# Designed miniproteins, single chains, continued (5): the designs that were tried, part 48

Each design is a single chain, and the fold is of that chain. pLDDT is the mean over its residues in the fold that is shown.

## One batch from the design tools (miniprotein)

Design m17749
Fold by ESMFold2-Fast:
Structure m17749 (fold): chain A 77 residues (1-77)
Amino acid sequence: SPELEAWIAAELAAYRQALQDLVDAGASEEEIRAAAAHLKARAEARLRARGVPQARIDALLAEMERLTAEALARARA
């Protein structure tokens, strides 16, 4: 549904922003990984609660993992 797609887009944007805020604050790689794991677990629970199919959840978690890798690369620079 358009409403579900908009909500998913907002969740990914919030996830990316949370990781960027940590990078900007000078957080360690360990802190970024810990925060990412926590946020991903919460996002997975919310997606399951909304009845999102497992294949779609797996794809979104893979996208979140990609965003985490990008944040870690920025923290190393």
Scores: mean pLDDT 88

Design m17750
Fold by ESMFold2-Fast:
Structure m17750 (fold): chain A 86 residues (1-86)
Amino acid sequence: MALKEMLIEAGVPEELARRIAELFERLDELGRQEEVDLEKAIELLEELARTLREAAEAASDPETQRLLRELAKQAEEGVELLKKEL
């Protein structure tokens, strides 16, 4: 079950789909560390939010557009929460 392939099937451009998948992998790896680098987490979430917004605009399927916008909003909310911990 490859996230990148699912996004491409839903009409997201390959470059954006790859970037989203890579950002999720980097965030997952960061979250497995005993001490999470909050500054790095903020950077990755900000990039993820921007990429998800771009993918939502590019997606052809309305349901995929809705899902990507919701994920972008969650990433943006995560950024604001983590910034309060700095």
Scores: mean pLDDT 80

Design m17751
Fold by ESMFold2-Fast:
Structure m17751 (fold): chain A 69 residues (1-69)
Amino acid sequence: LPEQEVTAPAPVDEVVIPLKHVPASEIARRLAGRVPGVTFEADEKNNSVVIRGPAAAAVAPVVRALDQP
């Protein structure tokens, strides 16, 4: 199998945040368009939010903070 040891100069990160208190669609709807360079996608089958973009890891705590009763 070909192994790639080169990382793209502008890597696209993807973070999946499982939710327990709030539906993924609500989080995605509230955050959509509020963070430049990052996209939010609701995965209702797993009740998780998929965050894509170079700042995805930095936004993950915000999504977790919104997942509260």
Scores: mean pLDDT 72

Design m17752
Fold by ESMFold2-Fast:
Structure m17752 (fold): chain A 66 residues (1-66)
Amino acid sequence: EEKIREELRKVAEKEGVPEEKIEEIIEETLEGLRELAEKTGLSVEELFEAMRTRKELPEAEKLAEE
């Protein structure tokens, strides 16, 4: 979780997102990852690493949505 927060923060800063919005984006992303983890049986860390390394997985995450 902490590692994911730091990574998301750096990505957001690179994209020029204001500091205030970075916190919001991190929170929303973590909530989404936790929900997907519960639905898929994967860990939040595994889902995040899969998203970072392989962009082919976005469709699978969308299928996991309620």
Scores: mean pLDDT 68

Design m17753
Fold by ESMFold2-Fast:
Parts: sequence; C-alpha cells; structure tokens
Structure m17753 (fold): chain A 64 residues (1-64)
Amino acid sequence: MLEELRKKVEEAAASLKDPTLAALLRHEGERLLEEYAKAPSEEEKRRIAEQLERAIASVLAADA
C-alpha cells in the first residue's frame, strides 16, 4: 500500500504541466506518506490515504 501510494504521487507529479504544482504535490505527498507509515491504526492509515488521494485530485484539477 505505501509503495503504491508513493507511485501514485510520483506519476501524478510527473504528469503535471506546472512545475510549482509538481513540487507542491511531491512535498505534501512525502509528508502524508510519512504520516501513513507512522499511523498507529488502520483507520488512521485509511484517513491519510484518503487525504493523499484528495490532494492528488485537487492538484490535477488546478493544473487543468
């Protein structure tokens, strides 16, 4: 799961036209991935994964 989420962040960032948005997504993505790895429960991991998916969607929408 963690590796799959990291791959999603990198693929999304690589697809962005705006290098500032790509840098922002990589920065925020790495922060959320660290929180995911440290999360004490499956519920917390799920919430962090949902936050990451929303961040990706938001940045992709902003780049459009």
Scores: mean pLDDT 81

Design m17754
Fold by ESMFold2-Fast:
Order: structure tokens, then C-alpha cells, then sequence
Structure m17754 (fold): chain A 67 residues (1-67)
């Protein structure tokens, strides 16, 4: 995957925010999904995006656009 949601996730995790879901980014997504009690498939679906935006808002970071 590429795009603003991946960039927002990379910023949240301290990774390079190039918007490309490499192996490191995918692993970070899986760990986040496990922490949130979501399906840990490494794909930013609607549920993962909603959880991500809640986490970003709590930390004062820019939100990812709705998909």
C-alpha cells in the first residue's frame, strides 16, 4: 500500500514517512492492529484507519484522510 494513511502510520511509529508500505511498515501495522484488538493482517483497512486516527488525535499528530 501507498498513500496518506501509510505516511501517517509511519510518522506515528517514527519510521521514514515515504508512504510506501515496506516490510518494516507492515510489521508496525501488524503490531498496532494486535495492540488495538483488530485483525492483524498488516493491511490498513477501515477499522485500522479509525484506530490510527484515534491514536493520532490523542498524540496531537495530523490525522490520516478517510478512505
Amino acid sequence: QTGPAVKAFQRLTGLKDDGVADAETRTAIILFQQAQGLEADGVVDAATLEALNRALAALGLPLAPAE
Scores: mean pLDDT 72

Design m17755
Fold by ESMFold2-Fast:
Structure m17755 (fold): chain A 64 residues (1-64)
Amino acid sequence: GILERIRGLLLRYLSEEETEAFIRKLEKQSDEEKERILAFLEGVEATKSADQARRLVRILMESL
């Protein structure tokens, strides 16, 4: 499902512990918010340097 896809993308940038903590927060959000986060992560993966991608993902985690 969408959460499995998000988990896979997050594991490229975050530890397993950080990823599971974020997924637990995300489970409580709307489907629209989950889709927004997935689209953001796919965009980050496609267009940013690895260092910048990690920084953007951490900012996303802090925003929830």
Scores: mean pLDDT 79

Design m17756
Fold by ESMFold2-Fast:
Structure m17756 (fold): chain A 64 residues (1-64)
Amino acid sequence: MLSKEEVELETLKLVLEIALESERFIAENPSTSPELKEQNRKAAEILEERIKELEEEIERLKKE
Protein backbone atom coordinates (compact mmCIF):
# COMPACT_ATOMS: atom_id res chain seq x y z
CA MET A 1 0.00 0.00 0.00
CA LEU A 2 1.39 3.38 -1.03
CA SER A 3 1.19 6.55 1.07
CA LYS A 4 0.07 9.82 -0.54
CA GLU A 5 3.72 10.88 -0.81
CA GLU A 6 4.71 7.59 -2.45
CA VAL A 7 1.84 7.87 -4.96
CA GLU A 8 2.89 11.42 -5.83
CA LEU A 9 6.56 10.47 -6.27
CA GLU A 10 5.68 7.35 -8.31
CA THR A 11 3.47 9.53 -10.54
CA LEU A 12 6.23 12.11 -11.01
CA LYS A 13 8.71 9.33 -11.82
CA LEU A 14 6.31 7.90 -14.41
CA VAL A 15 5.89 11.33 -16.03
CA LEU A 16 9.68 11.79 -16.15
CA GLU A 17 10.10 8.31 -17.67
CA ILE A 18 7.61 9.25 -20.40
CA ALA A 19 9.51 12.51 -21.02
CA LEU A 20 12.78 10.55 -21.25
CA GLU A 21 11.20 8.19 -23.79
CA SER A 22 10.12 11.22 -25.84
CA GLU A 23 13.67 12.65 -25.76
CA ARG A 24 15.04 9.28 -26.96
CA PHE A 25 12.43 9.19 -29.74
CA ILE A 26 13.51 12.66 -30.93
CA ALA A 27 17.19 11.65 -30.82
CA GLU A 28 16.42 8.61 -33.02
CA ASN A 29 14.46 10.73 -35.52
CA PRO A 30 16.53 11.19 -38.72
CA SER A 31 14.96 14.65 -39.19
CA THR A 32 16.42 15.96 -35.93
CA SER A 33 19.30 18.37 -36.50
CA PRO A 34 22.70 17.75 -34.81
CA GLU A 35 22.19 20.86 -32.65
CA LEU A 36 18.80 19.65 -31.44
CA LYS A 37 20.24 16.16 -30.81
CA GLU A 38 22.84 17.72 -28.49
CA GLN A 39 20.11 19.58 -26.57
CA ASN A 40 18.09 16.35 -26.34
CA ARG A 41 21.14 14.52 -24.95
CA LYS A 42 21.46 17.15 -22.20
CA ALA A 43 17.74 16.96 -21.44
CA ALA A 44 17.90 13.15 -21.28
CA GLU A 45 20.85 13.33 -18.86
CA ILE A 46 18.94 15.69 -16.56
CA LEU A 47 15.83 13.48 -16.69
CA GLU A 48 17.88 10.36 -15.89
CA GLU A 49 19.41 12.10 -12.85
CA ARG A 50 15.98 13.21 -11.58
CA ILE A 51 14.53 9.73 -12.06
CA LYS A 52 17.39 8.25 -9.99
CA GLU A 53 16.81 10.81 -7.24
CA LEU A 54 13.09 9.98 -7.16
CA GLU A 55 13.86 6.24 -7.04
CA GLU A 56 16.11 6.79 -4.00
CA GLU A 57 13.44 8.90 -2.28
CA ILE A 58 10.72 6.30 -2.97
CA GLU A 59 12.97 3.53 -1.60
CA ARG A 60 13.61 5.58 1.54
CA LEU A 61 9.86 6.06 2.07
CA LYS A 62 9.23 2.32 1.58
CA LYS A 63 11.60 1.59 4.49
CA GLU A 64 9.07 3.30 6.72
Scores: mean pLDDT 77

Design m17757
Fold by ESMFold2-Fast:
Structure m17757 (fold): chain A 68 residues (1-68)
Amino acid sequence: MSAEELVEKGKEALRQGNYQEAIKLYKEAIALDPNYSEAWANLSEAYEKLGDLKKAAQLRKVAEKLAA
């Protein structure tokens, strides 16, 4: 399974409210491709949905650096 496929599965889990499953899938995507900016951005959103705003902000900064 590719990093892109893992991100798509994570997005589906997030839409269903399965935030922990989404986080797991996004972390797996990052493990396959640590430079995949979209995976970091989606992981940030998942933490925001869990209410961990500090972690979400940290992850968003990583995504921004990789997308620049």
Scores: mean pLDDT 86

Design m17758
Fold by ESMFold2-Fast:
Structure m17758 (fold): chain A 80 residues (1-80)
Amino acid sequence: SPEAVAEMEALFDRYLEEARERAKGKSPDEIDEILRETQERAWREFDALAEKYGLSPEEVRALRERFATRAFELYQELVA
């Protein structure tokens, strides 16, 4: 649904921006830990939104993969 997509995109943006700010001046190991914590919190909200909007397992998997890809891209940017 458009509402679920918008809420998930807002969720991705919020968590990745939080991680970016927390990562400023941190070592690669600290950045890895920040992203791990951020992903764990995001996945808990993904599960809540999936239940709220009745998302299929396929939709949940696609959204989690999208977030994981964006988080990995952020990690590469931050440790470069």
Scores: mean pLDDT 82

Design m17759
Fold by ESMFold2-Fast:
Structure m17759 (fold): chain A 84 residues (1-84)
Amino acid sequence: RSELERRIVELLRRVDRLAATLPDPEVSRRLQELVTEALRALEEGDYEAAARLAREAARLAEAAGDAETARLAREAARLAEELA
């Protein structure tokens, strides 16, 4: 695993942990689904899909008012785009 891939995984795992603490269970569930899909795409070498899914997670977190989760997801998307 490259250093950049390791960093993306760490960011996505942090997004997953923060999502679990959100008060809206539907938003939490959807964010965790997006993280799971992004991690799978990353493992398959589909960096474009990983970046897209991470961006979707960032938008969902932003809409839910969670700026920290959104920031981490955006950083993961940016790094995944660098690998694409």
Scores: mean pLDDT 85

Design m17760
Fold by ESMFold2-Fast:
Structure m17760 (fold): chain A 70 residues (1-70)
Amino acid sequence: SERDAAVVAAAKRARDLAEEAGLDWNTQSEIAAHAARVARQAYDAGLTPEESVRLGEEEARKRIEELKAA
């Protein structure tokens, strides 16, 4: 489904970003799971698949920045 594809895409993009940032595999998984939840909620709220993926990615970027600042 479009919803499932958007959720998977958001999770993958978030994981790739966390890996590029040098975060460990467990943290990558947590960030990916959160991005997936954000994308799922956005799609269910009536946003497009592309917008849902984008919001998940933005949330991942914010979390990565917080962790790198700690």
Scores: mean pLDDT 88

Design m17761
Fold by ESMFold2-Fast:
Structure m17761 (fold): chain A 83 residues (1-83)
Amino acid sequence: KVSEILRETARRVAELISRSEDLEQQAAGSMAVMSLTVSYRYKLSPEESIKLLRLSAETLEKAGFLEGAEVLREAAEEIEKLA
């Protein structure tokens, strides 16, 4: 279920943000959490969800938030496997 994956992913990224002392990582991660929250409330398609997760992962990677980027990439792969 795509919405459950998006919600759980947002929760995991939020937990990582709470453990980070880097303001740039907190800002990038918070934007990702907001985007994911909007996505599961609006019931985005699997394809749109995968695209959003991958774009968000790239943003987090550029901010140096590698752990958050990995969580987002894992979520994208989980949705892809749902077919």
Scores: mean pLDDT 80

Design m17762
Fold by ESMFold2-Fast:
Structure m17762 (fold): chain A 86 residues (1-86)
Amino acid sequence: MTLVLTLRGLTPAQQAAYLARAAELRARGYRVEVSRDGDTLTLTIGDVSVPLLIGEILRAIGYGLDGAEVEIRFEGDTVTITITFP
């Protein structure tokens, strides 16, 4: 499956952590595309397994979902998760 993870309202430290994660996933052989616009980061990760998908969701909520807006969409083999941090 493909995961599209859009994260809005990230601090610079959180952005750096996600960029490091993208590099780690690329090193493991995943196809990862990153786009950044201000405090918004979008990661498109190909060929994800269910455990990897769950792990990325848990990582995102580890940045604190208190007051965050979360949208999850499922379409075919693509999961789109949009998180807007307060």
Scores: mean pLDDT 76

Design m17763
Fold by ESMFold2-Fast:
Structure m17763 (fold): chain A 77 residues (1-77)
Amino acid sequence: TERELREELARLRKELDDAYLEAGRLLDAGQVEEAHELLKRARRAQEYIDAAERALREGAPPSTVRALLDRAREALR
């Protein structure tokens, strides 16, 4: 349902926020390589999250939104 998609979008946005915070902690700890890898994944996820939000706003089919959210989740792995 649209509610379920919006709930998933909110959860992924929280995970994205946590990833950026963790990257900052890694940089402060001198873990530069690990931080850069996390930032690459976070930025990729951000692109899919933004696309999913746009798709929802434009009334795209639920399957389209779900596919974008699945890609975002995969990127954060």
Scores: mean pLDDT 88

Design m17764
Fold by ESMFold2-Fast:
Structure m17764 (fold): chain A 93 residues (1-93)
Amino acid sequence: LSPELEAEALVSLFAMAAYLELKAVRDGKISPEEAAENIERIGDIVAEKLRSLGYEDLAEKVRELTRKFAEALRNGDIEEAEKYIDELLKLGS
């Protein structure tokens, strides 16, 4: 797997993780705070891996979108959270 394809796959998988966390909040399975903490932790791991692959700008964008998504979850803004998942999906394609 090329570093470029690995980077794209990491971002796409992270977007799916964000979607599953949002779905768990909507279904009442976890709190918004738990989902925000989960995605912040995963986002840090993804950003570090992207940086190690040489994709520093992409890593920074993932960190930015992770922060915004976590804030949207904590604020109960489901529509805003969905917007950031769309941004992550575009970034990974």
Scores: mean pLDDT 87

Design m17765
Fold by ESMFold2-Fast:
Structure m17765 (fold): chain A 55 residues (1-55)
Amino acid sequence: SMEEKIKKKVENIKKLLDELRAAGASEAQIQIVYDWAASQLSPEEQEAVKKFAAE
């Protein structure tokens, strides 16, 4: 389902960001990657992520 795909995508992004931190990426670089990844979501996916994060 779309919700399951979004949840998995968010989890994969979180893991990637954690790996980048472990590799010595700066918090500024992490924030840029996060913002870019979030901007790649469709409007429907962005709404679903906001609703999911609010819980």
Scores: mean pLDDT 72

Design m17766
Fold by ESMFold2-Fast:
Structure m17766 (fold): chain A 82 residues (1-82)
Amino acid sequence: SPLEKLRELTKKAAEYSNKASEYAEKGDVEKAKKYAEEAKKYAKEAAEIFNQSGSSDPEMASLVSAASILYVGAEVDYELAK
C-alpha cells in the first residue's frame, strides 16, 4: 500500500539522515554528503508517492513531512561540516 511504502521510505530517510549527521560530526564531509543525498532521495520518493496517491490521509502527510525535515537536517549538518 502507499502508506506502507511511505513508512519504509521515511525510515530510510531517517537512517541516512542519522548517518549524515554522524559523519558530519566526525568531520567526514564526503560521507556526510553521500548520506545526506541518500536521505534526500528517499524523502523525494515519499513526496512523489503521496502526491500520486491523491490522498489527504494525515498519517501519510505526517510521514512525508517527517522525511523532508530529516533530509533538510542532514543537508544543514553537511553544509556546516563543509
Scores: mean pLDDT 85

Design m17767
Fold by ESMFold2-Fast:
Structure m17767 (fold): chain A 56 residues (1-56)
Amino acid sequence: DENVRRALEALRKGDDVAAAIHLLKSGLSKEQVARKARELGASQEEIDRLVALLDV
């Protein structure tokens, strides 16, 4: 999913708001986001951060 990739890029730039918006656009569950981020080479720390943004 393109939106998870964009969210990860935004997170890496320190833009949590943009990351959250991209995650919302994905429509994916926390588990689906974690799986996709892992496929994209994200670290466990980055995955945990992305999943936490879904609670906003």
Scores: mean pLDDT 82

Design m17768
Fold by ESMFold2-Fast:
Structure m17768 (fold): chain A 74 residues (1-74)
Amino acid sequence: ASRKTAAGLLVIAAEVNLDLGDLAAAAESAEAAIALDPESERAIEMARRVAEAAEKAGDRETAERARRIVEEAE
């Protein structure tokens, strides 16, 4: 229960940070969520969305982090 619950809260944190445009915080939250629940399709999808947003924004560091998260999970 605890790991899955914590992962769910981190997915919400990633979603909120993505909406605020804080791509680094969104990537960190998505990474932490996948670390707690590697099978979380919600967390993997958030990492994909962060990677796309970071690429469009020219944030190379965040885009590389988010892409690595997705590759490790798939």
Scores: mean pLDDT 83

Design m17769
Fold by ESMFold2-Fast:
Structure m17769 (fold): chain A 87 residues (1-87)
Amino acid sequence: SEAERRLEELVKRGQELFEKALAAVEAGDVKTAEEYARELREIAEELERLAEEVREEDPELAERARRAAEGARDAAELTLKLVEEAK
């Protein structure tokens, strides 16, 4: 479905962003890591919107999107904690 495709695309983008965020933290690039953390939060917001959009039509997909949003927020929070430890 289109909603499944959107979920898969957002999850993939979130994974790529988190990988880049961790690489930036490891390189000591605080500014770039903070920028990727912000983008991870944007992905989480898009996943939350997707969950609300499909809640009545596909409750299982909505739950998957909600959990993916939690994962993206956790990834952003972890990135920011690692950045603070590096300062």
Scores: mean pLDDT 89

Design m17770
Fold by ESMFold2-Fast:
Structure m17770 (fold): chain A 67 residues (1-67)
Amino acid sequence: NKLLLKFKDESIKPYVEALIKEKFPEAEIKEEGNSLIVTFPDEKKKKEAEEFLKTEGPEGFEIEELP
């Protein structure tokens, strides 16, 4: 239950990380270079987070589902 967030603009990475921590405090965030790997407790929370980031998140990053 992981999302890979790839940042085209690294300056927004701390902001997106803070948003995830505030809205999904149960998620585990790991930095990997210019990317964030976000681990969720279940598939439902992963889908909620992906939808939230697509609608409310800033431009400048891409979301990829990890197996």
Scores: mean pLDDT 80

Design m17771
Fold by ESMFold2-Fast:
Structure m17771 (fold): chain A 69 residues (1-69)
Amino acid sequence: SEIQQILSGVKTEEQRQQKLQELKEQYKKELQEAIRNKDQVKIDKSLNNLLSLAESQQEKQEILEWVKK
C-alpha cells in the first residue's frame, strides 16, 4: 500500500515512529473534515488509513468510537 511505501522509506526506527505519528494526525484531520462534510467515501478512506496504522486493538477501538460520535 502507499502507506507502507512511505513508512519503508525512512532510515531509522525513530524516524519511522515519528512519520507514523504524523500520518495518524493527518488522517485524523482528514477524517474529521470528511465527517463534517458528510462525505462517506472520504470517511471510509480516512478511517481505513487510520485503522491500517493502528498498533493495538485498543487504538483501533478508539478510532472506531471517534467515527460513532
Scores: mean pLDDT 77

Design m17772
Fold by ESMFold2-Fast:
Structure m17772 (fold): chain A 68 residues (1-68)
Amino acid sequence: MKVTEELLRRLEEATGLGLSEEMRAELLQQPLSTVIDFFAALLGKTLSPEERAAILADPSLAVEFFAR
């Protein structure tokens, strides 16, 4: 829960995406994997299974992957 909140905040900052308060609240109720999949879909990015696993092991990598 707290890891998902911190990751969500950093992803918003890194990608420049302004999420609505409603969308942010919904994402905070989701597991970390769902949040990662949501950002990949929203940005039109495709993650390999290996990249997705790496991000789930180290959420800080998501910031760099999605800011490319």
Scores: mean pLDDT 73

Design m17773
Fold by ESMFold2-Fast:
Structure m17773 (fold): chain A 87 residues (1-87)
Amino acid sequence: KTYVATVKLKFKDNKKDIVFPASGTRTGALVEFEPVKAGDSIGTARVTGPTKEAVDGGIAYVERAVKGLNKQGYKVEIESVTVEEVE
């Protein structure tokens, strides 16, 4: 049993290609961002973990990453978060 969260990101006026390395969290989640290219208005982060608590920690990591990008002058927000239980 695995939990997967899909975090949809909205970018405004993205001028730069952004590539994020995959990151593990203290809660045991794996966070993977799809590469974002200059001109893209939508991005996606996938959070995978063995428990809902692990995935919640991964979502918090994505929230901190988004805040960090905005601090650097990017205009990005979380549009939606969908959490599913998968086999």
Scores: mean pLDDT 80

Design m17774
Fold by ESMFold2-Fast:
Structure m17774 (fold): chain A 51 residues (1-51)
Amino acid sequence: MDPSMPFSDWVLDQQILYLHEKQGLSQSEIAKLLGVSESTVTRRLERAKRD
């Protein structure tokens, strides 16, 4: 389950992980800060937990 995207999935994953793990932000807060949907944040966090 690895879609290729022009925005570099890796960069988005790292930003979401940093905000969640280091700042303790919720999915809603991260989504608001990054201008993405909560579903995107949730999916990226779930993906990171599987790594």
Scores: mean pLDDT 72

Design m17775
Fold by ESMFold2-Fast:
Structure m17775 (fold): chain A 62 residues (1-62)
Amino acid sequence: MAENFRKRIEELDEKVKRGEMTFEEAGKEMYEIQKKIDEARRKYGSKNDLEAFRKALEEIYK
């Protein structure tokens, strides 16, 4: 799950470098990702509950 987040960030970075996506577009995508992460934290509790956090990310990024 953390790996999915990392890959998403890398994808956005590469697209911006290639000129396929603007910083503004990448910023909006990052904002949406952050919102989903925050929502998962509220629903499934502490980040220290690794399994709950994995489940939350799986639901978000399936």
Scores: mean pLDDT 64

Design m17776
Fold by ESMFold2-Fast:
Structure m17776 (fold): chain A 67 residues (1-67)
Amino acid sequence: SAEAELEEARRRLAEARRRLEEAVARLRELSKDPNASLEEITRAIGEVLRAMGDVFEAELKIRRLEA
């Protein structure tokens, strides 16, 4: 049913948001570490961007299901 698909999509959104928060926290810790390399920071930025994309996709799916 559409309602069951919507609830599943909301669960996926919650998981995507959790992963984004984890990625942001990791990037913030690296930004405070004077021994962190630019490569490590760049990789962490990439993880944040990937997680943001996952959140965006999950939100779009919910919007389509609510339409």
Scores: mean pLDDT 85

Design m17777
Fold by ESMFold2-Fast:
Structure m17777 (fold): chain A 112 residues (1-112)
Amino acid sequence: SLEKVEEMLRLVDEALTLVGKALQAVYAGDRDKAIEYLKKAIEILNKLKELSTDPEVQELIDRAIELLNKAIEALKAGDYDKAVEYLMETVRILREIRDRLEQKLAELKAQA
């Protein structure tokens, strides 16, 4: 439904904002703050996955969650370069999810 896709888009935008805040915290040297933002992003992505019935979108969400967990592990290990690499890949995947949902929203609005 239209409302469901709009909610999914809000969750993607919230996850993107949290990953952006985590990147800012990494560059500021605030590891613990970065990890807290990433844990919140994972919670948001789990909510997004519950709303999704598209297997391709679910696979992209699972990949994003996996990369965020790897970023947290890299931050805990003090490997900031590897953490940034995982976070940048996560941003690319979240943007792909957003683009797919925006296309679906446009299709639903055209049929209404």
Scores: mean pLDDT 90

Design m17778
Fold by ESMFold2-Fast:
Structure m17778 (fold): chain A 56 residues (1-56)
Amino acid sequence: GPSPLEKLLAAIGRVLRAIGDLLDAELAGDAEAKAEAERELERAKEELRRVVKELE
């Protein structure tokens, strides 16, 4: 399976993508897309927290 470092980089990448989606939605004035991006960012942050805890 993926190494701990690969999992960490993937989790960081997911957070960065979610931030980009949130910025795009804000610039477009799309309230629904913004709400979706905010939910995805929370999921991505939770995954990153889990991956960091696995590394200890």
Scores: mean pLDDT 87

Design m17779
Fold by ESMFold2-Fast:
Structure m17779 (fold): chain A 66 residues (1-66)
Amino acid sequence: EFDRELEAGALYLAVAVIYVTSKIAGKATDEDIKFLEKLLERARELGHEDVAQFAEEAIKYLKDMK
């Protein structure tokens, strides 16, 4: 199951990069939100609840930035 764990790590890093850069910029694009939603779906498919929770919190935070 190493390949799934490696993908979980990659998903986590992708969420973290988008989330942190968007917070620093004070904005998120529709494309960033859509990409985070795809990452969330993939994390759920793999059963990585920690990554899924992080993606959900990131999406919620960025959607609330208006």
Scores: mean pLDDT 80

Design m17780
Fold by ESMFold2-Fast:
Structure m17780 (fold): chain A 62 residues (1-62)
Amino acid sequence: MDVSLQELKEKLKLSQRQLAEILGLSQSTVSRYLRDPTLTLEDLLKRGLISEEMLERLKSLV
């Protein structure tokens, strides 16, 4: 399942700050990644920014 970071933010109605807190990332990191609408949650996992457990949990929320 290919979920973009932007899509997750919109689906859950989260602010950039709330999304950063959930992902355990800085707001500046989340802001940079939100500028790319093609970037998926799986891309964040591949880059080592989130865990597999976090990815699966976020996918279940969408």
Scores: mean pLDDT 78

Design m17781
Fold by ESMFold2-Fast:
Structure m17781 (fold): chain A 59 residues (1-59)
Amino acid sequence: HHMEEEEARRDYELLKKVMSTSPEDAIEASREYLERMDLPEEKRKELFAKHDQAIKELK
């Protein structure tokens, strides 16, 4: 799981780049992407918190 979590972080970084281009569309897409990831609950919550923080910065 830890090694796969590293890949999830990399994917999320790419997703943040998309969010800088189209915040509205990216917000929905990134949330759905995070929900589909098979991550431990703690890691999933951390990524959701980062997602919320990114939304604040973009909006």
Scores: mean pLDDT 63

Design m17782
Fold by ESMFold2-Fast:
Structure m17782 (fold): chain A 77 residues (1-77)
Amino acid sequence: LDPEALAEALRNALIAHGVDEKLSQEAADRFLEAYRAGDVEGLRAVGDEVAKTLSPEAADHVRAFTRVAEAEIRRAK
């Protein structure tokens, strides 16, 4: 899966849950940077930071995307 497609899907999910478009884009950008770095701990940290600022439903989406990204990083190993 394309990292940009993962970030775009996260952005769209956050917007669908009522998160501001600019904040959704910032969250997607931070997620994409951690994913491209292959930094699993950094990816988790970004996911947790973003989730704390969101509604419970939007936070669950961030956690789901974090798990998918972790699996893809491990698969590339």
Scores: mean pLDDT 76

Design m17783
Fold by ESMFold2-Fast:
Structure m17783 (fold): chain A 77 residues (1-77)
Amino acid sequence: MEELIKKAEELLEQAKRDMAEGRELLKSDDRKTILRGIGLILRGIGLAFEAYLLYKKTGDEEKGAEAVKEAGGKGVK
């Protein structure tokens, strides 16, 4: 169980970083940079979903859902 929780935490940290970085890139006027930003956001969503599934397996579905919400709601303002 602890190993699955650690993996979920690692995936969530990566997802948060990827989505935050991707959203920052979306502020650019450079089309290539914007496309890279979109790619990072999509990757982050996938990683957050994987983390949610791991939390669900450990019985911590509530924590998984909240963590995914935090990652998805983390926007570049």
Scores: mean pLDDT 73

Design m17784
Fold by ESMFold2-Fast:
Structure m17784 (fold): chain A 73 residues (1-73)
Amino acid sequence: SLRDQVDSLIKQGLSLGEAVRELIRQTGQSLTLKDIARSGGEAIGMFPTISKIEGLSFSGSSANPVDVVASLA
């Protein structure tokens, strides 16, 4: 679901970071540092971009939102 919506935004001409920021803003989802660490190297590669997204907070309760974002990196 999240991946499909991010992919749709990217197909509309948004960058990965822009698409993720817009989706997070719309859904109100957040990511935890622990979830990012659990996702491994892919999430680490995304972390600098994610941490710069405006409105992002590090508290989450969704089924691996970090995995969806990391899979897109």
Scores: mean pLDDT 49

Design m17785
Fold by ESMFold2-Fast:
Structure m17785 (fold): chain A 57 residues (1-57)
Amino acid sequence: MTPLEKAIGYLKLGEYEKAVEYARQALAEDPTNERAKQILAEAYRKLGKEEEAKKVE
């Protein structure tokens, strides 16, 4: 599975910290990946890290 697929999977499972880690890996592979940015922001919001979510484009 790609890091993006793992991030989406962990987000659905409620494993938000792992979703953040894999979404960051997806962005490291492709910084223009809008889906990875969306997943990263959503995972941050689920963790109560609103400031971190706002920093994601």
Scores: mean pLDDT 82

Design m17786
Fold by ESMFold2-Fast:
Structure m17786 (fold): chain A 88 residues (1-88)
Amino acid sequence: HMEELEKKLEEQKARIDRDVREGLALITLGVSKVALERTEDPELKKKIQELIEKVERYLSALRAGADEAEIDRLWEEIHKLMKEILKS
């Protein structure tokens, strides 16, 4: 019974991790779309568009059950671009 409980806890942690990742991506996508509507700077618009495209690819990969290394790589690309936008 303890081994069953440990397995269920691991499965629950995996679900929570995926749900948190998806939630953060959806928040990032929503905020980025609002920022795109409000900005008139062409250079910033291009960066925000690229961010939206990267977040949409991340969500697609996450929902398709891509491996953790690919998910982490895509998130690092998003994080790097977010830092560039915030420093602009």
Scores: mean pLDDT 82

